# Designed miniproteins, single chains, continued (5), part 22

Each design is a single chain, and the fold is of that chain. pLDDT is the mean over its residues in the fold that is shown.

## One batch from the design tools (miniprotein)

Design m16785
Fold by ESMFold2-Fast:
Structure m16785 (fold): chain A 101 residues (1-101)
Amino acid sequence: SLAIEGGHEAAHGGLLAARAAETPEQAAAGAGGAIAGAGGESMARLGEESGNKKLLAEGGESAANGGLAAQAGAERAGSEEGIEEGREGAELGARGAKEAA
């Protein structure tokens, strides 16, 4: 599922941003992306397992938001891998949400 994959990438991108962080504010931004990405993954997985398309779409939306936050945090922290994974997570999450709707 694109929503599950997007959440996974967003979560990892957020963790990379937090690891590269030089300030507490940068670390918090990365952590926020990771939390939203992980939450999205979990929601999307539950949506698929339960046949709940609304929950799957909401999971994809959370993954997309997490990916955008992870990308922004990684840009501030200077994590190229975090930027790429955050961007991919945002794209996959957004596409997964649209396909579930």
Scores: mean pLDDT 88

Design m16786
Fold by ESMFold2-Fast:
Structure m16786 (fold): chain A 68 residues (1-68)
Amino acid sequence: SEKLRELLEKAKKALDEGKPFDAAVYLSQALPHAPPELQEKVREAARAAANGDYETAKKLVDEILKEL
């Protein structure tokens, strides 16, 4: 849980800095730390970040952080 939050915060910072591929790496690292109910949302966020979709990636990361 704590490691999940740390990695999501790093992903959010990377997105804010215009580094979506760095965010995708952090989100991929976050996946094994996510509870089953959040795993799909983390995968969607990682996919959005990998595709350079900043708005979707930021929205999903913020939603996951609120659910922790």
Scores: mean pLDDT 85

Design m16787
Fold by ESMFold2-Fast:
Structure m16787 (fold): chain A 57 residues (1-57)
Amino acid sequence: MKALEEGLKISIEHAASSENPVKSLEFLKKSIEQMSPEYEELKEKMIEELDELIKKH
């Protein structure tokens, strides 16, 4: 598994564990959307997982 994908998953877990998970996850989602087009497939997967987590809160 690519180190970038692992790092993003850890960041998502940290955001979900914050005092304001929804706001933290939304902020992380915006940051991921600004990543290079070279990571488009990874961005789509991470954004989908973030959207699911946001809907759970």
Scores: mean pLDDT 76

Design m16788
Fold by ESMFold2-Fast:
Structure m16788 (fold): chain A 68 residues (1-68)
Amino acid sequence: KIRELAAEAFRAHAAGDEAALAEALRKLQTVLIESGYSEAAAQALADLLRREALAMSPEEARKAADGL
């Protein structure tokens, strides 16, 4: 579930789809909260994943997504 959402975020970045990236990160926050994380911790983890994704080239992001 979390792995699938991380892959979705990386694929969105690879495609240049900022809206899809934001949606994947929003879904990730919901899953983390459902798993017992606080809202602040879920936001921080989503922000970290966003920074990691944006640091990748489109090719690197696609490879990372396919490896998940």
Scores: mean pLDDT 82

Design m16789
Fold by ESMFold2-Fast:
Structure m16789 (fold): chain A 85 residues (1-85)
Amino acid sequence: MSDEEALRAAAERAEELLARLEGTYRKAVEASGSEEVRELGERAIELAREALRLAATDPARAVELLREADRLAQEAGELVRKALA
């Protein structure tokens, strides 16, 4: 891929993840009432926003931040499931 294609791919992935996290996070916090879920969700959103910002200049770092954001989102999802059980 060209550098331009790599930058656009990273930005698109960051935008998709951010939109997914923002939509899911609101429902997760509302459903669980958990401070831990709120903290994990907020951190995941912050990392996804940082990834989107960096996608234009450092796509490799943006991908690393997206992986961390997705990991935190997975942890928050597990806590929501446990809170609703």
Scores: mean pLDDT 75

Design m16790
Fold by ESMFold2-Fast:
Structure m16790 (fold): chain A 117 residues (1-117)
Amino acid sequence: SLTLTESGGGTVKAGGSLTLTSKISGNYESIVLASWWRQRPGEPLEFVASISGDGKTTRYAEEVKGRATISQDKASKTYTLNLNDLRVEDTATYYTVAVTSDGRLVFGEGVQVTVVE
C-alpha cells in the first residue's frame, strides 16, 4: 500500500550538485524512518542518509558527511537528498527505504546517477 518513487537522477558533472526526490504514495504518516541507500556498480548496497518520521533526527554516512543533506516535506509527501561536491565514485543507483510503524521495510524503485568528469 506504500510506494516510493525516486526522481532527479541522470548524468551530472563531478564537482556539481544533485537533488534526488522520493515521492510517497499511500500512508505517509506510517513512516517512522526514511533513508537513502545506494548501490555502486559491482558493490553491495550502502547507507547514505536517514531522517526520522518526525523530521527531528538525521544521520549521515561518513563518506557523505558535510556534503549531503536529507530533508522531508509533509505537505508534498516527499523525502529529498541533496548531494554536493559530486565525485565519479558517487555513481550508483539510489534507493529510498522506509521503515513503517508496523515494522516493514519498503524499497523504492531506484534512480540511476552517473557522475562524469
Scores: mean pLDDT 89

Design m16791
Fold by ESMFold2-Fast:
Structure m16791 (fold): chain A 81 residues (1-81)
Amino acid sequence: KELEEMKKQMEEEIELLKKAGKKLLAEAAEKMKKLLEELLKNRDSPDFEALREKLTKEFQAWYEKNKEALEKEYEELEKEL
């Protein structure tokens, strides 16, 4: 199943980010994974679009609050690769 394969890949990426000490990038990946799982669980809901908008806005708000720290971790990760 494509969803199960994607979840496994995301879990492996999250583990690598944690091992590299990129805690905020790992948290962002975990939030995206949970967002995807929630949307897929509710894909047939009549409130799907409202749920998608709410969850997307919540993620964007968290991202904006942590933007500078996330950018720094991303730059560190790129330098290490």
Scores: mean pLDDT 78

Design m16792
Fold by ESMFold2-Fast:
Structure m16792 (fold): chain A 104 residues (1-104)
Amino acid sequence: SIADAPEHTAELETPEGFTGSFTLRVAPDGTTTATLTLSNPEKNKSVNVTIELPVDEGVVNTLMTQILVEIIKLIEENKFPKTFNATLRSLEEAEALIEELRKL
């Protein structure tokens, strides 16, 4: 049997009725994976963002927090698209997504 790597998970809820989770995991090889899920079935809207980078967990946590802040802002402004899925495998991809979300 393979023992799973430790995960840190935070549950998310917004005043607009979006619910989900943020999970952060560091693999034995030093790869940090962060997963953000947030959905509102009544509004037919969902978001799934994964960051997978061979960098410090603090860097990945900062990037995902910035993405979450921009997503919450779009939800509050009723500008959030129905479905959003992203997998980010470089710092440049993560920074590009943050900039794209800010322009919506």
Scores: mean pLDDT 79

Design m16793
Fold by ESMFold2-Fast:
Structure m16793 (fold): chain A 104 residues (1-104)
Amino acid sequence: SKDTLEGEILEALALMEIAVGKLIGEVIPKATVLFGEAASYYAKAGDSEGAIKSLEEAKKVALDAGNIDLGIKVLRKAKEAARKAGDKEAAEKADELIKELEKL
């Protein structure tokens, strides 16, 4: 579907931002946002596995970047998108990841 393709494109862009950041020795926070948006599109497409994977990557990038507040914000937005799409598994996973970040 179009939503699956948009999720795949955003995931690919996030991976490119990470690769560029690693090459230049900088942390690129945009990768966190891109993975969160990818999760939202996968949820709309009914791809819970893709959504959950993208949520986990968003948390990982936020931790690696040291930007916990951005990670929580992105995951909260993705959680609401998953709920709106009817993807209960992705929404529950997002909530779990938010709670993990809040405990730091």
Scores: mean pLDDT 82

Design m16794
Fold by ESMFold2-Fast:
Structure m16794 (fold): chain A 75 residues (1-75)
Amino acid sequence: AAAERQAAANAITKAVGGLAKGKSPDEIRKEIENDPTVPEAAKRAIKAALDRYKADPSLTPEEVGRLAVEEYRRL
């Protein structure tokens, strides 16, 4: 539904903002896992993008956000 898509977009934007402000991938992962307003598909997409960031820390927060959107669209 549109509401779930909006909630996913908001969660991804918040995660990207967290990375840009210097939050660790593990802190962001914990925040989304503990947030009942974040859809399960968005949690999976964000975690996948954060795992890729941990493997390649040269990725920008914006690139991590793009990867999360791509993963979410595949679900």
Scores: mean pLDDT 82

Design m16795
Fold by ESMFold2-Fast:
Structure m16795 (fold): chain A 61 residues (1-61)
Amino acid sequence: MEEFRERLRRLIEEAYELGLLDEKEKEEYLAIVEDPNASMEELLQVEIDIGMRYIKAAVGL
């Protein structure tokens, strides 16, 4: 589980550096990842949301 959280932290930071997330969105996603009570569903939703940001950027949305 910790390896998955570390991957999500990196993904969030990279998305922010690419301009895909604003500061508030970055903080909100990191808060979910850092919550020890966050469910697997919540962590997977973070991954999906950020993945969608990459897709939207690629297709110009």
Scores: mean pLDDT 81

Design m16796
Fold by ESMFold2-Fast:
Structure m16796 (fold): chain A 94 residues (1-94)
Amino acid sequence: MSPLENVRHFGIQMVLADGDSPEAIRRAVELLLEAGDRRGAAEVMVTAHRTSGNLEAVRAGAEEAKRFGAIEEVLRHARELGDEEVARVLEEEL
């Protein structure tokens, strides 16, 4: 498995196991952005929203994306994934 695929898989598994916490989503987004996977960061945030509805966790991910200077690219991917609530949270952090 490529390192990027492994990081993405780990991030998604954190969300699915007990990962609706803001801390878990922030860490998953951090790992994916460090690996250069801006689409994967958006996918983790969308997964958190779809599984738990926890917008506080989504906002923690958006804050991390802003810190990495990647928020505009993560927002574009969230829009492509069709999640308007995640896109709105990302726009609020711009």
Scores: mean pLDDT 78

Design m16797
Fold by ESMFold2-Fast:
Structure m16797 (fold): chain A 59 residues (1-59)
Amino acid sequence: MELKFEGEITIDDIPEIAKFYKENKDKEVTIVLENATYTPEAKAALDFLKKKGVKIIEK
């Protein structure tokens, strides 16, 4: 299961990512960040999701 984001990732994008992970927690979840930047709050939330086992690929 893949969810793709491009551009600036802000705290407002985190609920969508968290919902996708929650709905697919029993499957391999991959977040693809293409040419993406993050706000500090978004980065902290993404790092937390990585610790929970979400795979994040940056391109």
Scores: mean pLDDT 76

Design m16798
Fold by ESMFold2-Fast:
Structure m16798 (fold): chain A 55 residues (1-55)
Amino acid sequence: SKDEKIALLEGILDHQKELLAELKKQQASPKVEAAIAKLEKNIAELEEEIAKLKS
């Protein structure tokens, strides 16, 4: 169960990182910068959640 949850969250994290990489390729704009900031926060929160589960 715990290992399955970690695997699921790592899958979500990988997908979010792919979206972030794609956004960083876009023309710089306030909307793109806001979307990047939101994804970076979500990624940091997911990494923290995964770290806590591994503890």
Scores: mean pLDDT 86

Design m16799
Fold by ESMFold2-Fast:
Structure m16799 (fold): chain A 81 residues (1-81)
Amino acid sequence: LSEEVAAALDAFRAHLDALAAALEALAATDPEAAERRLALLREELERIRADESLSDEVREALVEAAEAAIARVEAALAAAR
């Protein structure tokens, strides 16, 4: 990965970490809203998987980051149920 691409991936991971933390908190207070936001994250993951303009290396990194964020939110929703 180029330095610029690596920095962009780090920024994206930081964004997903912040989003996952916000959705974890939302799952405790408004689980229906958290489920709707989780559905949007799943749609974004499928768009990343289908994006032929991304290199395999970048796509894999983005997919892994998105899957990790989704798993955190799913775990929080399961704990709130």
Scores: mean pLDDT 81

Design m16800
Fold by ESMFold2-Fast:
Structure m16800 (fold): chain A 65 residues (1-65)
Amino acid sequence: MEEAQKLIIKGVNALNEGDYEKAKELFEEALKLAPDSKAAQYYLGQALEKLGDTEKAAELKAQAL
């Protein structure tokens, strides 16, 4: 749990810096550690949307609810 939370924080920082590919990797790693993390699912969707993968982004955001 704690480790996944640290990855989410790093991913959010990468999103704020505009490094969407790094953010995607960090959120994907967080989901490997905590597959049920709605926060990681939602933020991964945000990163994918910024990268132009809008279909997968919409799916992940819906799953996060």
Scores: mean pLDDT 81

Design m16801
Fold by ESMFold2-Fast:
Structure m16801 (fold): chain A 68 residues (1-68)
Amino acid sequence: GAAEAVIEAAKELLEKETNPEVKALLEKMIEAGEAGDIDRAAEILQELYEVDPETYKELLDLILEKIS
């Protein structure tokens, strides 16, 4: 499902990420996905977009790939 796609995409990006702030946001995204907390996931996505728009785009592209 969508939550599973979000969790797996965030985990893949976390393995390659070196920026501590972005790593923390990806870890929070995994937690929000596991909890099914859509509002929290949306807040974390906004923070990720502001901090690293390129990683935000990669996350969305990976999610789209996994739900197709």
Scores: mean pLDDT 83

Design m16803
Fold by ESMFold2-Fast:
Structure m16803 (fold): chain A 78 residues (1-78)
Amino acid sequence: ADIRARLANANSDETRRIFAEMLGVPVSTIQQVIANMAAGQLPPIDYIRGRIAVFRSLGDDASAARWEARLARVQRRQ
């Protein structure tokens, strides 16, 4: 379950485009996620929202709820 290794494999333009399309976000958001992960920073809020929307569309409410809790924690610090 190494998300960093999976994101490192998304360094090709095609792979980043596929991830962006799946999450409903711009390719620039995926690039920012990769940069933030490399710097030990939190993912952008629009990426978190896109992830929640995908989990909801797949009926994975448990994963969606976990990411919604993470979103609330990130927003509380802003």
Scores: mean pLDDT 70

Design m16804
Fold by ESMFold2-Fast:
Structure m16804 (fold): chain A 86 residues (1-86)
Amino acid sequence: SEKFIEEFEKKVEEVIKQIKELLNDDSLSREEKLKKIKELIEKLKKEAEEKAKKLNLPEEVIEKVKKIFEEALEKLEKEIEEALLA
């Protein structure tokens, strides 16, 4: 439903904020930052997939959720690469 998409978008924004906080945490090594970021992304993906399956959502809604997730990851990819690899 539209409400599920809206709730997912808000959850994605929350995770993006957490990733940015991790990138600015000088107490963590680059390796630790990368590991924690990967864990946050995997957790978000798994929770979204499990919730979508449990709610028996239409394929059109699942495809919209995938697109939102992919667009968010593409936007973060440059920031993550610059912070961890440069």
Scores: mean pLDDT 75

Design m16805
Fold by ESMFold2-Fast:
Structure m16805 (fold): chain A 86 residues (1-86)
Amino acid sequence: SSRRKAVQLATAGAILAAAASVEEDPEEAVELARRAVELFKEAARLGSKEEQEEVVRLLRLSAKKLKNPEAAKILEEAAEELEKEL
C-alpha cells in the first residue's frame, strides 16, 4: 500500500539523516542530508496528511542532531517546504 511505502521511505530517510549526524566529512554529511530529504519528500508524496506531519517532525528532529550547519539547513528547509503544503 502507499502508506506502507511511505513509512518505509520515511524510515530510510531517518536512517540516512542519522548517518549524516555522525559523518565527519562535511561533503558526505551534506550528500547524506540531501538523500534523506529525497526519501522524506517521496514518503510525504505517498502518505496521507498524518504521514506528512510525521515526516515534518522527523526532519526537524533530525536537523537538531546535525553538527554540520549546511546539512542541518537542508533538513530544516525541507521541513518548512513540506509544512507549507499541509
Scores: mean pLDDT 87

Design m16806
Fold by ESMFold2-Fast:
Structure m16806 (fold): chain A 70 residues (1-70)
Amino acid sequence: MKIDISKFSKEAAQKLIDVLAEATLERIKVLMDVKGGGITPEEGDARLAEVDAREQARINKIIEEEKKNS
């Protein structure tokens, strides 16, 4: 889902950017670990699913907190 952060407070927008950046770096690390043979593709898929779930939970929390301030 693409989120239009231009209508959010600077604080909420920064938190969203930080969440997206952190999740992206975690995904890159997982994919590199799979490619390097450090983990199996199945373990990689499980870790990516965990990253996705954590990212979505953090985004939802930021959106709910922003709604209270809007």
Scores: mean pLDDT 78

Design m16807
Fold by ESMFold2-Fast:
Structure m16807 (fold): chain A 91 residues (1-91)
Amino acid sequence: SLEELLERTPFIAVYTDSKNDVTLVLVRESRDPDAPVTVTLRKGDKIVSREVPADPEAVAEAVREMAKELGLDDSTIEKLAEFAREAVERF
């Protein structure tokens, strides 16, 4: 069925900031309610990745913590967190 195919279709959202050499990638392998979101954040040659429940606020908070670990500035952190929150709301 179409619904079954859509539930098995991965969701991918990418945010790129070339000026600051930052890339955020969100991947969800299915639309199943229990399927986690894999969050990958890169700053230059540093990459961090985590699996987070597909809750907009949980993903936004995970992005904030990961961005702090990579030493990003507060304005960049909030832009990445808001992007992630909005992307997960579209699942």
Scores: mean pLDDT 82

Design m16808
Fold by ESMFold2-Fast:
Structure m16808 (fold): chain A 68 residues (1-68)
Amino acid sequence: DEGIEYHNKGVELIKQGKNLEEAIENYEKALRLEKEYLEKNKEKLSVAEYVGLELRIIGLELDIELLK
């Protein structure tokens, strides 16, 4: 899951006390990929998978807002 990979990279950058802007960019890329995946696969997802992705998207949006 590419979205999870970029989210994890952003978290790692924050933990290392490195470039905050690069961490935000990784979160924003994760958000974009998760939104694209949801939109493309909406009719193929179970209710649980759809809700899980929606919650992840909301979480990423909140994290980005809090970091800015």
Scores: mean pLDDT 79

Design m16809
Fold by ESMFold2-Fast:
Structure m16809 (fold): chain A 73 residues (1-73)
Amino acid sequence: SKEFEETLERLKKEIEEFIEKAKKGEYSKEELEEALELAKGLLEKLKKEPEFKEFVELLEKAIKEIEELLKKL
């Protein structure tokens, strides 16, 4: 549906914006840890759903980038 597609595009944009801000140091360690747990939970629910392939790829990238940032803290 149009609502589903619009929601998915909005969520993709929000994730990309979160990562950009995270790379700039705009989040605390606790906020990054919370985001990591939420992203991992969502990935487990969606990873086998073909309609979410692009979103899953973005989540995997986001998880990796958050983990790398946490290693530097």
Scores: mean pLDDT 81

Design m16810
Fold by ESMFold2-Fast:
Structure m16810 (fold): chain A 94 residues (1-94)
Amino acid sequence: MEEEEKLEKAQELIDEGHRLLAEGKYDEAIKKYEEAIKLAPNSKITAGALNGLGEALFKQGKYEEAAEYYEKALELDPENVVAKLNLEKVKEAL
């Protein structure tokens, strides 16, 4: 698979994850984000998957795990405003 094809598929999986997250299907959302991460582990697109995975874990009350994924998202994309805001929010919950 070409790199561009992997990034496109990763974005599709992230979009599916966000839809599932909005529907309250947290375990299903997590699976989609994990698939995106496996497909494109070191991309800025994958920062979106890591942030989404953190949000799903936060919704499940897994605050320590959520914080770890937000931090990983910021390692790949330090300018990710959503991940920064989510990390501050989870620190308040800890």
Scores: mean pLDDT 84

Design m16811
Fold by ESMFold2-Fast:
Structure m16811 (fold): chain A 55 residues (1-55)
Amino acid sequence: SNENLFKAVKHYFTTVLKFSEEAAEAAAKLYVKLVEEGKSPEEALKRAVELAKKL
């Protein structure tokens, strides 16, 4: 489910990549949106990480 994917990716961004709670939430939302729109997981991750670094 999209909610489960969001939670997993947000946890990854906070726990592994050490982003702040706010940056991780924004990045996880963008990742899920891009994957749902048909972007590859690699492209979605790249764009999500770029967003998080600006926050």
Scores: mean pLDDT 86

Design m16812
Fold by ESMFold2-Fast:
Structure m16812 (fold): chain A 70 residues (1-70)
Amino acid sequence: GPALDLSGLSPTERRVLQLLLQAGRPLSAAEVARALGISPSTASRALRRLEARGAVERDRAAGTYRAAPL
């Protein structure tokens, strides 16, 4: 599968990915924002970048994100 290259992630993107891995369940951008104390727009941007890199998967029906399987 595509390598998850953590060296290209911002500090915020790394925190978002770590949260999703620890949660073990899908989270919305609002839930991520609340958990990390960041704005919903910042959380949404980080989640979209992680999705584009294959690090997270989006549930289109629920509007939630989860960490991609290792």
Scores: mean pLDDT 80

Design m16813
Fold by ESMFold2-Fast:
Structure m16813 (fold): chain A 70 residues (1-70)
Amino acid sequence: SLEELLARIREVEKKFMEDSKKIEAEYQARLAAGEDPAKVEAERNKKFIELSKQYRAELDRLRAEMAAAA
């Protein structure tokens, strides 16, 4: 149902927000610890790119499953 799709989308969005916050917290902690800013930024960006790919893939999968069930 549309309600089930919306609920799953909200769960995926919530997880993305939580994982994004964790990546940002790790980034800030590593900067505070005196790690190389350029290296830490590059690794943070890599993690966000990977997280964004996973988020997009999950949304695309949900859309495909709903289209197949209709």
Scores: mean pLDDT 85

Design m16814
Fold by ESMFold2-Fast:
Structure m16814 (fold): chain A 81 residues (1-81)
Amino acid sequence: MKFTPEDETKLYRIGEDGKATELLDVVSLEEALKKLEEGEAERGITVKKTEKGYAALIAVLKDGVVLTAVVHLSEEDAKAL
C-alpha cells in the first residue's frame, strides 16, 4: 500500500512524558513531513483504509531526522488516531 503526498495527516505536539498533548494541525502528508523537518511538530499520523482494516504512517522527528513507520490497525485503533 502506498501513501500519497496529498493524504490527510494529523500533526501533534509531544509533551514531557513522550505522549501527544495536542493536535496542532491537519495538513497533507507532504506539508506534514516538511513541518516535521522544520521542527514545527514532533509527530505526524496519516491513516488510510485497507481491505483488512487500516494502515497508519507514523512520522516522528528525532535528532533532526524524520523517521517513518507503517503499522496496520483495527478500525477501532485507527479511530483513536
Scores: mean pLDDT 77

Design m16815
Fold by ESMFold2-Fast:
Structure m16815 (fold): chain A 77 residues (1-77)
Amino acid sequence: SMAALEADVARGVAEIAYGVALVAERNIKDIRSLSREELEAERKFYERVAEMAREAGLDELAERAERRAEELRELLE
């Protein structure tokens, strides 16, 4: 069925989403010292991670990534 196929695809996408999120988390420790351009790039990266996580059904991960993007946007204001 379509549901079964979606479940199998979601597993693969979830692995990628986790990998991307993990890489993003590795950078959080340096966020405070980033330049304006770097902050913008990190914001976009977190938004990308959130999109991928949401598509994979990982709503918690998506929410986490969205919050980080929001924090970075605040720093850019």
Scores: mean pLDDT 70

Design m16816
Fold by ESMFold2-Fast:
Structure m16816 (fold): chain A 70 residues (1-70)
Amino acid sequence: MKTVEELYKELQELVVKAGLDPSLTEEQLEEIKKVATEYSEKAEEAIDKGDLEKAREIIEEAKKEIEKIA
C-alpha cells in the first residue's frame, strides 16, 4: 500500500509533467494547480485528524481530477 508521502510525490510529478506538456492551455495548467492545492489542503486536514486512509483517498482523487483535465 502506498504511503501518503509516495502519493504526494506522484501528485507533484503529475503537476510538473502537465507544466511540460505543450498541448495544454494556460487555463488548463491553472486548473491543475488549483486542484492540486485544494486537494492537498483537504489531505492535510485528514492527516491532522489521524485519518491516513482518507488522506490517501483525497490524493488519489486529486490525481484522477488532474488526469481528466490533461
Scores: mean pLDDT 80

Design m16817
Fold by ESMFold2-Fast:
Parts: structure tokens; C-alpha cells; sequence
Structure m16817 (fold): chain A 53 residues (1-53)
């Protein structure tokens, strides 16, 4: 993932990354978590809410 993704903080990218957090593959979940953390704490909180949906 490009740094541009994290710097822009686009909400559209939070949803697909949040879906990856529910992946059965732990490697995929780690990559998604890393990307969300790079985007910031608010992105991580939004992802948690999307996953709980």
C-alpha cells in the first residue's frame, strides 16, 4: 500500500480494509490492521464499527 493512502485518509479505503480484518487468514488481517493504523486512530475506530456490523 502506498503512503499516499495513509496520508489522504480516504474513508472509502477504511471499509475494504475493515472487511479484511474479518478475513480467516491472519496474514491478511495483519496487513489490514497495519494499513488502518497508518491512516490513524479514527480510521481504526471506524473499522471496528464496520466489522461489528
Amino acid sequence: LARELGESGDPEFVEPLAKLLTSPDPETRLEAARALYRMGQEAALKAGRIVAE
Scores: mean pLDDT 64

Design m16818
Fold by ESMFold2-Fast:
Structure m16818 (fold): chain A 112 residues (1-112)
Amino acid sequence: MRRRLLRRAEGENPKYNIKVRVEVFEDEDGRLEVRVTIEAINVDPNDPKVNEAISGFLQALAALRAGDYEAADAILEKMDFTPEMRRVFELLREAVERGADRIEVEFKFIPK
């Protein structure tokens, strides 16, 4: 499927060396697709702190997909998210509110 990139946002949590990228695509029928890329740079995938940060993001994403925006906001307030990470999540929320039903999450563990 040929996709056109409409919007992109990136945020980092330097405390955990985690970078999150959200890309919103439009397909040939005008439907929205979202790609979420979570990059853990030179970290142990089994580190409890890294797992906590990733799990928190995934829990907030699951709440968004369920239309439970209050639960998503509560999870974000519980997490030590940077303002940049919150902006990434805001773009994701806007895409879901616009009818983006296809959300793909990719994890990358990158040696630095």
Scores: mean pLDDT 73

Design m16819
Fold by ESMFold2-Fast:
Structure m16819 (fold): chain A 60 residues (1-60)
Amino acid sequence: DKLDKLVEEISEKIKKGEEIERKTLEEAFLLQAKENGVSEEEAKEAMDAFIEKYKLKITE
């Protein structure tokens, strides 16, 4: 449920071209990795690729 809410929030911000807090994006990717038995390193690589693909504006 928390992952679903984070994914929805991130998706809405991407659609609107809004800034995404790094913590929110990182939390979503780490939760998804944990649910799928994926390593934190793979989650980080996926997050970096996602940021590059969608040209996301990231805040600290």
Scores: mean pLDDT 79

Design m16820
Fold by ESMFold2-Fast:
Structure m16820 (fold): chain A 68 residues (1-68)
Amino acid sequence: MTPDEVREEMERQVENLEVAARTARILGQQDPENRERYEEAAKKLEDQMRETREKGGKLAEELEKEMA
């Protein structure tokens, strides 16, 4: 897998997580009884987005060093 392929896969995964987090926050705003659960879910998804970018970026850098 090339560094560009890793970055493309990473951004695709992040985009999916972003949509899920956004949806959770909207549902929490519309359903006050379950708001806390939706907010917790959104925070976990946002944490996964950050971790996915960090891991994907590191993997891409390691592949770039191998190709150099």
Scores: mean pLDDT 81

